# Designs tried in a protein design run: designed miniproteins, single chains, continued (5). Part 25

Each design is a single chain, and the fold is of that chain. pLDDT is the mean over its residues in the fold that is shown.

## One batch from the design tools (miniprotein)

Design m16898
Fold by ESMFold2-Fast:
Structure m16898 (fold): chain A 67 residues (1-67)
Amino acid sequence: LSPEAQKAIEEAVEAGLEMSRASKEGDSEKSKEAFERLREAMERLGKALGLEPGDYVGVTEVVSAHL
């Protein structure tokens, strides 16, 4: 994995954990912020992996299906 891709994965994991915690604590604003960070990290990961813009649809589709 490239350093950029690894950093993006770490950011996505952190954002996902923050979203989960904020959701459990009933903090909708923090949950929304964490979800935005997760979305940005996933987009950055796709770009770091050299995926075409169209390939990001598959990544966001998987994330949406599991949320």
Scores: mean pLDDT 70

Design m16899
Fold by ESMFold2-Fast:
Structure m16899 (fold): chain A 90 residues (1-90)
Amino acid sequence: MEERERIFERLVAEIKKTVPEYADWIAKEVRKVLEETDDPLEAAQRLARIFSEAVEKLKEKYSPEEVDKIEADLQRILAEFARELRRLAA
């Protein structure tokens, strides 16, 4: 549990650096995933959905070029987070 919390805190810090306007919303949604499932595969699928919703929100405030860059960074951050959760489950 404590290492999962540490991984979550690092995820939130990286998102806050990348897209501070939506960091709190993403953190809240990710927290729900961690509370509702212990299955790393289910967690990864739900995180991918949160990512898609975050990208749609970004399109309202940023140019297409800026969205593409933020999308790439968020995809990397969430992929790293999902990978670390799988490592803990092994």
Scores: mean pLDDT 77

Design m16900
Fold by ESMFold2-Fast:
Structure m16900 (fold): chain A 72 residues (1-72)
Amino acid sequence: MKPKLSEEEKEEIRKKVEEELKELEELLKKNPEIDKEAILEGLDRAIETLRSFGLDELAKKLEEFKEKLEKE
């Protein structure tokens, strides 16, 4: 069975993911020469992890960010 998280833990993860996405977007905006492939790999792992916890909405948000980055 996939691990079950408390509501407080889920909220912590949600806030952390939102903060990290915001920081990543800002960093990419300032440094367009950053290795996008490494970032895409990191996003794939994060998406898999979020889905494993049942945080499908957050995983979808990361997938949308990944798609935008790949389109570039």
Scores: mean pLDDT 75

Design m16901
Fold by ESMFold2-Fast:
Structure m16901 (fold): chain A 79 residues (1-79)
Amino acid sequence: KDEEIQALAERYMQELADILRGKKLTDEQKLAVVGLANALLNGDSEKVIEYGERLAELTGDPRVAELARKAAEEIDKIN
């Protein structure tokens, strides 16, 4: 399970990095990115949704919320 969660976190963190490529993030957006990354690494689907929705709101980019929903669904299937 830990190996599957780590692999999942690495994939979604890379997808997040691609979405945020070239964007200069504010401190508040950086905190949301850190929160999302930690939630992914911990396999915490509720916090993945929470931080993903917050980051989507702060960036105005709905792809972040979609990424968080997909990641949370995959985490729930592993757990």
Scores: mean pLDDT 85

Design m16902
Fold by ESMFold2-Fast:
Structure m16902 (fold): chain A 57 residues (1-57)
Amino acid sequence: ADELIEEAARLLGVSAATVRRVLTSGNPAEIGVLLAEARKKSPEAAELLERALELLA
């Protein structure tokens, strides 16, 4: 999961720590916002985030 988070963060231009915090927050609203923004900026980053969520679940 960490490698997917780092690559998604790089594509989105944000820190991996911020992405990891949101994905591990357990907050569906924050996770949903992150995924929506990722889909707008980079569909590839969105796919990586979805895979990371599956591995963290």
Scores: mean pLDDT 79

Design m16903
Fold by ESMFold2-Fast:
Structure m16903 (fold): chain A 112 residues (1-112)
Amino acid sequence: SLDELGDRAIRLAEEAVTLLEKANEKLGNDPRLREMIEVARTLLELAKQAREAGDYERFLAALEGIVGVIRQAADYLLENYPELKEIAEKLRSIGDELERIVAEMRALLAQQ
């Protein structure tokens, strides 16, 4: 259902933000990573607000924004901090799953 997919999407986005914050703590507060975390947190809040309002167009747009930030952060970590490869690979995995959920939700909405 849309509700179950939306719950899963928000949980995955929250997990990604938590992983980014953990990476940032290990790096002693990288300013570029902090900027990406702030963007991800803002998009997550917008996604939660859109979902509560029943605005699935805004919800999916916010989730797509989160996918973009997660992928950018994972690439940044792999390029600059190879010691955080495991966190970067987990972020890529979350981004891929979120993209699949967005596609599935769009397909369900198109059938209504």
Scores: mean pLDDT 90

Design m16904
Fold by ESMFold2-Fast:
Structure m16904 (fold): chain A 72 residues (1-72)
Amino acid sequence: SEEARLRAGRLVNEAYEQYKAGKKDEADRLIEEAVALTPDDPALWQYIAFKAAELGDTELAERYRKKAEELA
């Protein structure tokens, strides 16, 4: 649903703030929660990849970039 997509986006934004605060485990948990809400959402996966890349998490960025590409 649209509400689930909006909530997933908010969780990714919260995860980004946790990463910036050095709370990687909490950030990873929030990302997993966001993906669980919208398990087939390439736009969310691209957004996760973009944010992960900004924070230097190249493995997470590549994982979600490839996941998004596989749905095209």
Scores: mean pLDDT 79

Design m16905
Fold by ESMFold2-Fast:
Structure m16905 (fold): chain A 64 residues (1-64)
Amino acid sequence: RDRIIEAALALFEEKGSKNTSLRDIAEAAGVSVGTLYRHFPSKEALGDAVEEARIRRLAAEARA
């Protein structure tokens, strides 16, 4: 689970969240899209977890 979120954060930094798909995240994490859904029951659940982690990182950087 954690490696999926880390892969998503890395991809968001590399090519932006707009250009990062669920499939890109699964490939970067070394799992199938199906395996990714086993950890996150929906794309919304995964998106929420990834977005929350991304926001925390951006907020930390925006603070100075």
Scores: mean pLDDT 70

Design m16906
Fold by ESMFold2-Fast:
Structure m16906 (fold): chain A 85 residues (1-85)
Amino acid sequence: SALEAVKKKIEEAIDEVEKLVSDPEILEQLKKLRERARKAKTPAEMLLVIGEVVRVAKKSGNPEAEETARKKANEVALFLSDQLA
């Protein structure tokens, strides 16, 4: 389904950000966001989760992690826009 495809894209975004960060606090926040993504039921909830992935990546202080998260967030938003149009 389209919603399962979005969840997979969010989990892939978290996977890529996790590769770029070493801070245990940031990794714990990403783990909780992965659980939230899996439990998300609506496009609005999925957009909130990917937005939080961007926020957490920015908090890491790693510019590459922030850029990766922003790129993946844009991909998720575009995919959801296409599915809801």
Scores: mean pLDDT 86

Design m16907
Fold by ESMFold2-Fast:
Structure m16907 (fold): chain A 81 residues (1-81)
Amino acid sequence: MMEEMLLEMEIDLGLLRIMLGVAKVIKDEELAKKLEEKIEKLEKLIKEFEKVKETDPEKAKEIYEEAKKVFEEAVKLFKES
């Protein structure tokens, strides 16, 4: 279900943007910088997923798994702050 995978990645991106907002409010410059890096990477993966989702479903799944890993890494960074 490519629509479900895309929706999940979009929700994850939204959550990372909320975490970035929190980092900026608490003035954690280092955390904000690291979260911005993860957000940029996730945005690129979502764009790649949209390009291949209809022509190469195996590659789309691979991108989705990488996107999940990026999100998990970002959540870990936020928890460690």
Scores: mean pLDDT 86

Design m16908
Fold by ESMFold2-Fast:
Structure m16908 (fold): chain A 62 residues (1-62)
Amino acid sequence: MQEKIAQVVGYILRAIGYLLDGDEEKAREALEKAAELARELIKEGDESAKAILERIEALLKE
């Protein structure tokens, strides 16, 4: 469970890196992967992932 949370954070950090490089498509892909993992954590009962998912979805919508 903690490993999956670390993966979500990792994808968010990668997305920030891609945005700094101007690679919007790779940043979006990284955020979508983070959202997918966050949804999986919510299904597993991790309520903290719900707030993270809301922030990721806001970033994907801008």
Scores: mean pLDDT 78

Design m16909
Fold by ESMFold2-Fast:
Structure m16909 (fold): chain A 64 residues (1-64)
Amino acid sequence: EKLEKQIEKLKKFIESINKTIDKLNAVRPELTPEQQAQMDRIIDSMNKTIEELNKKIEELKKKL
């Protein structure tokens, strides 16, 4: 039960990050090319965070 709640919390966090990426992509056309390049780096960093969170979810699932 408690472990399942931790998994759900991590899934919600991933959903939140994905929504942030969507918002960043939506405003991207309004930015300068330099700002767009910086934003792309931020999005890459967020995608790496999602990968790490997915690894954590798999570790927690193994404990179930």
Scores: mean pLDDT 84

Design m16910
Fold by ESMFold2-Fast:
Structure m16910 (fold): chain A 86 residues (1-86)
Amino acid sequence: MTLVITVSNLSDAQIQQFKDYAKELEAKGYTVTINQDGDTLTITIKGLTVTQVIGEVLRAIGLGLDGADVKIEFNGDTTNITITLP
């Protein structure tokens, strides 16, 4: 499965927090692609099981994002999570 996490309206500190999260996923042996466009980060993770997708979604939400708007979309083998910070 593929997980795509898009996070927008990030501060510089939050950009670093999500980049550190992505590096941690790479350290676990996942194939991770990171793209930054201004205050938006897109993190693409490949090679996940369904259980791993659920775990990483919960972890991404848990990165201290109180008040964030979160949308989760399932499309075949791809899970998209969109997080908009307040």
Scores: mean pLDDT 76

Design m16911
Fold by ESMFold2-Fast:
Structure m16911 (fold): chain A 63 residues (1-63)
Amino acid sequence: SEEVEEARKELKERLEKLAEYIKKKNPEAKVEIEEVGDDEFVLKVEINGKLYEESTSVKEYLE
């Protein structure tokens, strides 16, 4: 739906800004955004040997 498409674009933009912020503050950090199908994103961050993974879905974002 149009609402889902808009939410997906907004969510992706927010995650990209967060990834840029993390890289700016931690230049040695490995930051990746993975698209899992058409409805989910996973933000993966590795800093000082520690792994952080956050998953968010477009459906949950709309709720």
Scores: mean pLDDT 78

Design m16912
Fold by ESMFold2-Fast:
Structure m16912 (fold): chain A 104 residues (1-104)
Amino acid sequence: SEGQKLLEEGRKALNAGDYEKAIEYAKKAIEADPSLSAEALTLIGLALLYQGKYEEAVEYFEKAIELDPNNWQAWRLLGLALEKLGKTEEAKEYLAKSIELAKK
């Protein structure tokens, strides 16, 4: 779909270190195909995480999990962002949840 192509361009931008373009493509992917919202929100969160915007990254990962509670990558990234914020015990719980979901 058009949304999947936009999401792929967002992932390419992220891998190139172009975090602003990654966010732009992910937002366009949501507009083109709302069924991709959980994956696109996870990509936005990851770009924010790489920019050091940890609190904003947490918000986007929480939105992604709300849409898809089985998205183990979003749980893992939420845990990593919380660890960056010094919320170590909460981070451990969410990282454990990501491992549980990844095995299913």
Scores: mean pLDDT 89

Design m16913
Fold by ESMFold2-Fast:
Structure m16913 (fold): chain A 116 residues (1-116)
Amino acid sequence: AEAARRAGEGAAEGGRAGAAGDERGAAEGARRAARGAIEAGKLGGRIGAEGGAAAGMGAAGATASAMYGLGPADAARSAASAGGGAERAGRGAGPEGERAGREGAEEALRGAREAE
């Protein structure tokens, strides 16, 4: 539950940073989401591990966006992908974890829309 909540918070932070035009902050939020999702996934069996891996790919995408200057909207969308991975990882931890990941992903998507 705690790791999944932290992952959701990271995704939401990434979305808000993207909305503010902070591409680096969006990537940092995505990385926090991935770390939390991976930790939650360790307790969630196969579906938790798959969610953690998906969140890691989202964080990689956000990092690439920041590195290549693809824009804050792209970085925020990558943070949203990390949040989706956190939702999957949280699902293995139960309804509270799934909810935290979902809320983070939704907030990150809102940030991506605002960054456009």
Scores: mean pLDDT 72

Design m16914
Fold by ESMFold2-Fast:
Parts: structure tokens; C-alpha cells; sequence
Structure m16914 (fold): chain A 93 residues (1-93)
């Protein structure tokens, strides 16, 4: 049925999102549970390729709330982002 197919698709997407966030948290030890999947993936890629200089651009593009920016700051400090980048993120709150 169409309703059943929609319900299953929603469950699959939710499980995939939770799984990807859990994998990030397991590998890096940072909490991204309060962030969207898109934001969490962007942060992981910036971390993997050492492109912390792009963090302010991601924050502006994704239109993060002050609470989400605080979570990003905490995660990025734990991952060793430069203080200059962290201070730039704080200025976006």
C-alpha cells in the first residue's frame, strides 16, 4: 500500500540519519545529535579534509540557530579546530 511504503521510507531515512550521526560520534567522540544530517556530514567532511576555515561559511549557509552554533563550537574544539576559527563562529551568534 502507498501508506505503508511512505511509512517504511520515513523509517529508513530516520535510521540512516541516526546511523550516520552515530558513526561520526563513534569515530570522533563529538556530539552531533542536535544538528541536521546535512550539517553533521558537512562538519565531518571539513574535519576529514582539515578545512576548518570553511566552518563560518557552513554556519551561514545552513542558517544555524545559536544553540546549533554552540554545539558546532563544542564539537569543533574537541576535534582541534584553530582558536581563530572558534572565535569567528562565536561572532556569528
Amino acid sequence: SLERSRELAREIVERMEAGMKAAFEKETGVDVSGLSLGTAVSLFLLYKYNRFDKLPEIVKREKLSKEEIDQVIKAMEKLGAPEEVINKLKSLK
Scores: mean pLDDT 80

Design m16915
Fold by ESMFold2-Fast:
Structure m16915 (fold): chain A 81 residues (1-81)
Amino acid sequence: VEELFQAGKYEEAVKKFEEEIKKNPDNYDAYLRLGIAYLKLNDYEKAIEAFEKAMDLARKYNHPKLPLVEELLKKAREKLQ
């Protein structure tokens, strides 16, 4: 799925991350990448939803990238008009 991200195939990346989430609903990385893919697609509302899920998982498991998720969530909210 990283290859889809690097190639700019964000809509396909969204579908792959949704599949990963269905297999493992606690997959923090899949929610984080889903949010980034939605940001690239300018779907800020869905990006916010995905980042909020990533934030909840990062807090629950004390993930070291919690500050990164907080910043991405803030950026997504700032873009919503």
Scores: mean pLDDT 78

Design m16916
Fold by ESMFold2-Fast:
Structure m16916 (fold): chain A 89 residues (1-89)
Amino acid sequence: GPVPAPPTNLTVTKVNENTLRVTWTDPTTGETFSVLLDATKDSSKTLTLSNGATAVVTLTKVDDNTYKVTVETYFNGELVGSSSTTITL
């Protein structure tokens, strides 16, 4: 299949006070991925994508109410690219 590309259209939405939904798009296929993060226990989640790539979603606390969300795409162990945004809980 085509080589995986960096994540685009990174969106983070608050599901409840401690849970975030993270969504992004593979610009090559237009496929949208999503993951739920619990801000009280999750610092990262790793997903295997349908195109064979691996996505690492990381939640970093910036201050008492602000978090940075980063999505990094890996293929064959190599970093293809990343995207990040911030959200207030």
Scores: mean pLDDT 78

Design m16917
Fold by ESMFold2-Fast:
Structure m16917 (fold): chain A 65 residues (1-65)
Amino acid sequence: EEADRLIEEGERLLQQGKFDEAVKAYERALEIDPDNERAILGLARAYSAQGKNAEAAKAGKPLTE
């Protein structure tokens, strides 16, 4: 699965402390599968690790109103 491959890449990048690259990997996974909870949570964790709290909150679960 293309999305699963990107999620695994993001997880490896997080383990290496490459948070910017992990964010990009998870973003690509979400372009393929926008409802992939694993990618959404991974992106939130990557943003949180960078201290980007607002982006982490938005990545988790967007609400319309």
Scores: mean pLDDT 73

Design m16918
Fold by ESMFold2-Fast:
Structure m16918 (fold): chain A 60 residues (1-60)
Amino acid sequence: SEEELEEAIDLIESALKDTPVPPEKIEELLKRAREKFSHLSEEEQEKVLKATKEAAEKYA
């Protein structure tokens, strides 16, 4: 589950690199995303991970 979260964060980080957002702000956004993810229910966490993997599969 932690590995799946890291994969999801890596994909989000890659997407944000295409934006003109400074690296410091990207790090803050990723930290906030992890914090919010940990506050989600297990069912919601699974849904987010599945959606992220489906998005990644579309780009692969």
Scores: mean pLDDT 70

Design m16919
Fold by ESMFold2-Fast:
Structure m16919 (fold): chain A 70 residues (1-70)
Amino acid sequence: SNEEALRNLEGALEALKQGNVPAAILGLKELQKRFPELSEALNEAIEALEAGDVERAIEILEKIIKELKK
């Protein structure tokens, strides 16, 4: 459900704000498996995190959250 996806995305953002990048990546990869429709956008966030671009990843995740809240 969108509510479940939102909860997991907000958890990933919290992990990133706490500096726990590995936990965020693991959470986003699991979310890709559960919500294939978000897979492309989540992959962009994961690639940004793997490149060390935490700010870019946060922007992508916030955009996904905004779209799911519509």
Scores: mean pLDDT 85

Design m16920
Fold by ESMFold2-Fast:
Structure m16920 (fold): chain A 80 residues (1-80)
Amino acid sequence: ARKEAMERLIAEMGEEKLIELVRKAAEEGVEQVRKIEDPEKKLEAAEGLERRAEEYEAAGAYGLAEVLREAAERVREAAE
């Protein structure tokens, strides 16, 4: 279901356009997570981003997966 939904979005919008949108959303999401004071919640957010990256990778969207993994790493660094 989630893989099929992602494949449909890629087919309708094109991967390049989705990468631009997801990169922007990831930047905004990282900024919001940086405002969370609880380090455990920041780590949960990073884990969620990594899981979503795996879903994109399973759908063949490797560029989208890379953007989310970069965001997850920045969130983990901010958890210190």
Scores: mean pLDDT 73

Design m16921
Fold by ESMFold2-Fast:
Structure m16921 (fold): chain A 65 residues (1-65)
Amino acid sequence: MEEELRRILEEVKRLAEEVIKLDPSLEKTARNIVEAAERAAREGNLAVARLALQDMRKLLEEAKK
């Protein structure tokens, strides 16, 4: 569980950096998703962490337009 949470958080942070690099106007939204993932990881909430990862992946697709 802890390993999966750490892996998800690391991936969310990596994707956030890619989003910001592709579209700086999405920085605030990307940072908010990272903050949600960090809180979920701190609370041990795997379901919320997975939702944050999904939200970041959707934001990355928007940034690629």
Scores: mean pLDDT 84

Design m16922
Fold by ESMFold2-Fast:
Structure m16922 (fold): chain A 78 residues (1-78)
Amino acid sequence: MAEELLERIKELLIKAGFSEETAEYVAMNVAVALLQGKSIEEVAELIKQSAAWMGESISDETARELAEEAARLFAEAS
């Protein structure tokens, strides 16, 4: 379950333009947050913070869209 979720979120982030390395790091953090029951707003903030830590900037709107899609993938993976 967690492995499939991580893979799907990673693919989502790569399609959004993240490098493979950044996508893997962000996907890991997002998957953990979703498993902990974090809200879409909390996940969006985590995406922004994780991307910034890897030296990438992302808009609030893009982070929200990615958080919504990641939450959808989580619901489908359960």
Scores: mean pLDDT 81

Design m16923
Fold by ESMFold2-Fast:
Structure m16923 (fold): chain A 61 residues (1-61)
Amino acid sequence: SPEEELLKRGVELYRRALEAIARGDYETAGRLLEEVVRLYETLSPEAQERFGREVDELNAA
């Protein structure tokens, strides 16, 4: 579904933002997080919950 594709894209962008933070590139991280927030706001409540779970897994790793 289009929403499944957006979800995968959001998770990938978030992962790249975490990588940017890890290397001290806060400017790139900020731009990526802005894109993630914009994408997240277009998701259904169900997809937002799924995104949150994937983000929690990335933050726990």
Scores: mean pLDDT 86

Design m16924
Fold by ESMFold2-Fast:
Structure m16924 (fold): chain A 55 residues (1-55)
Amino acid sequence: MSLEERVRERLLTESEAELRELLAMLQRGIAQEKDPVVRATLERAAAIVRELLAE
């Protein structure tokens, strides 16, 4: 299983409030992060959280 699949599986057990909190933390991390590789990883994680919140 890929890292993205494991993250998605774990996040499916979280409440909507917890997902919103996580998204806010990820957005702050993205704004502060200067490393493009780390930033891309955070952006992928944020995209997964947004996808779960939209459904």
Scores: mean pLDDT 75

Design m16925
Fold by ESMFold2-Fast:
Structure m16925 (fold): chain A 80 residues (1-80)
Amino acid sequence: SVSESIAEYQAAVEEGIAAREAGEPAASEEEIEKLLEEAKKADPEERRKLLLEIIRLKALSLGEEEIAEMRRALEEYRRR
């Protein structure tokens, strides 16, 4: 369901943020783009896994301001 997908998305984002705080380096745009191309060619199940990995890697690349904005948006979603 959409709710389950949102929960997986949030988990992937938080996992990426935690990895960044642990000192993991930010992913390159080229690495993310390559995974996006693989996702476009993949079947639905494989695509889901690749998209979650992309979300984790994007979270690694987020600046402090971007993380704060994303957490605020999620908080607003929960308040509704």
Scores: mean pLDDT 73

Design m16926
Fold by ESMFold2-Fast:
Structure m16926 (fold): chain A 73 residues (1-73)
Amino acid sequence: SKAKELVEEGKRLAKEGDLRGAAVKYILAGKEYEKAGKYAEAAKAYLEGAKLAEEAGDEATAKYMREKAEELA
């Protein structure tokens, strides 16, 4: 699915050291999972992206993603 492709792109970017780019891919994956009604997968994507954003020093994006994950339970 599109969401799984975005997660794989995010994993690749994180491995290459592009933590900011990886976080963006996880945000997009989370949105695609939400559109599909897959809220558990969306929450996991947002949490993984939040960790990457925090590691990149982007605390605002990390907070946003953690809040999205919490809303989805």
Scores: mean pLDDT 87

Design m16927
Fold by ESMFold2-Fast:
Structure m16927 (fold): chain A 92 residues (1-92)
Amino acid sequence: AAELAARARALAAEAAARYEAGELSPRELGELAGEVARLTARAYLAAGADPAELVRQLEETRARMEAEASLSDPEAAEAAIAGLRATAAELA
């Protein structure tokens, strides 16, 4: 579980850093958010987490991805990055 959580955090941090460096589009950031959500889900399941809580976290992540896919606004991109960082932090 800890290894999957660490990988999710590392991926979220890398995605945020690459986006801030101008290496990723908002759409590419959305794809990476999906991978972070997948690793987070695996970490939660491996740790024996409540399925109801897992569903709520996945729904929140998906909502952010959908918002990002429809927006090219820098403020929306910053919100998506903040969401990825918050999701990674919650894996603690």
Scores: mean pLDDT 65

Design m16928
Fold by ESMFold2-Fast:
Structure m16928 (fold): chain A 55 residues (1-55)
Amino acid sequence: MSVDEVLAAAEAMLAAGAPLSEVFDYFTREAATLSPEEQRELGRRFAELLARHQA
């Protein structure tokens, strides 16, 4: 799965009111499938996404 697809799914879960713990579990599981470079990009962009939704 691509970084963009994981982020889109996480954003959809957040928009649907999914618990943060469920979103984090999904993120962690998908990140384990990605390359180290993709994991760094995903982590950075996911942190930004969470900040946007919590603000």
Scores: mean pLDDT 79

Design m16929
Fold by ESMFold2-Fast:
Structure m16929 (fold): chain A 64 residues (1-64)
Amino acid sequence: SMERKGVQLLVAGEILLSAGDYERAAELFREAAALGVEEAWEKLAEALRKLGREEEAAEAERKA
């Protein structure tokens, strides 16, 4: 299901975020958010802030 795929992407993104792979974490969080995982918007903003992409992080937080 789309819900299961979104949750799997969220978990994988969190692992990458903890490993310091911020760019890939942001990509997976973006995909999870697109699949309806509300929590992924906040995680996307966190990863984008780590990358210094503050404008994109603010847009992601607005959607959370």
Scores: mean pLDDT 86

Design m16930
Fold by ESMFold2-Fast:
Structure m16930 (fold): chain A 59 residues (1-59)
Amino acid sequence: SALEEFLRHLGEALDAAKKGDYKTAAEHVRKAAEALERLGDQERAANARALADRLEAAA
């Protein structure tokens, strides 16, 4: 389900960020945003993409 995909990608993003791998964290946050769009949550999806952009800039 889209919810399961969202939760999985959030977990992977958090794990990557804890290791200092902000590029991988950003990729997983973008995938979480795609799952949020499929759940109909466009606002949270947009916020997640903004977070991914910031993580990528920190890499």
Scores: mean pLDDT 87

Design m16931
Fold by ESMFold2-Fast:
Structure m16931 (fold): chain A 56 residues (1-56)
Amino acid sequence: MSVEERIRAAFAARGLTPTDEQIAEAVALLEKGGLPAVFAPYVALGVHDRRLREAA
């Protein structure tokens, strides 16, 4: 299972659809932080939450 598939599955479980930007940013944050791929859904959801706060 790819990092992208993990992110999409986590968003789908919450009734959400991630953007390509959110996926790319989550992957970049994982690489920068040296985090394992298993954390990808959490990082992507954090990006989503930050975007919602920026939009509010």
Scores: mean pLDDT 74

Design m16932
Fold by ESMFold2-Fast:
Structure m16932 (fold): chain A 77 residues (1-77)
Amino acid sequence: MLSVEQWKALLEEVVRKAEELGLEISEEIREAVANVETREQALAALRKLVDAAVEQLSEEKLDEFYRRFEELAGRAA
């Protein structure tokens, strides 16, 4: 289980990788990631990132997004 600090670091890296794939990160998502103080807030921010990725990215880019998330999560755990 990731600590809140590990979740925040993971989310910041996920945002960076998502932007590399062409995802436009809304101000709401950026604020959600920046203001993570609890695991519930971290999961809510992650959910917003995933929902934005599903909406904006092609199937191929979405698959790459999930691959990068798994790699980052594995390093944090």
Scores: mean pLDDT 77

Design m16933
Fold by ESMFold2-Fast:
Structure m16933 (fold): chain A 97 residues (1-97)
Amino acid sequence: SEAERLKELVEAVERLREQIAADTDPHRRRSMLEALAEQLRDYLREIAQKLGITVEELESLSDEELRKLIADKFGPEVAENVLRLREIYREVEAELA
């Protein structure tokens, strides 16, 4: 299911984030973060397309607005997982800035 796929993706992303944080090579760490940011943006773009909005619009919505929009169409479990992916994406982008 979409909810199971997204949950597995969140768990994989969280594990990768921990591995990147433990990496002592700053060049490899940055390259892995850049790759992760691109992958997360692609997933968020896919979800935005299914919602009929842009990824920029998805990024600009409040947690409450995005949660409601996704939960209405895909259910609350999908909404929680997408919110978590967006949170991780924002953290990764902040670390790269």
Scores: mean pLDDT 85

Design m16934
Fold by ESMFold2-Fast:
Structure m16934 (fold): chain A 81 residues (1-81)
Amino acid sequence: MVDRKLILEAIGEALRAIGLILEAERLGNEEAVKKAEEALKLAMEALRYIDKGDYETARKKLEEARKLLEEAEKLIREARK
């Protein structure tokens, strides 16, 4: 059985990344855009590993995506005056 909770987590991180890309682009923060885009890529890779049944690799990809999303959020906060 596919891990429904892990799929929902991966989708959630992908949506978070999209929101951060849009906000970072609005603020003109290129570094935040790049970090959020890399996080989106990792979340999408996690979904592919879930489909293959490799839940351990999927979880590692999601952990890495979350770290990049946190870094992007910090850059966005610093760009707000």
Scores: mean pLDDT 84

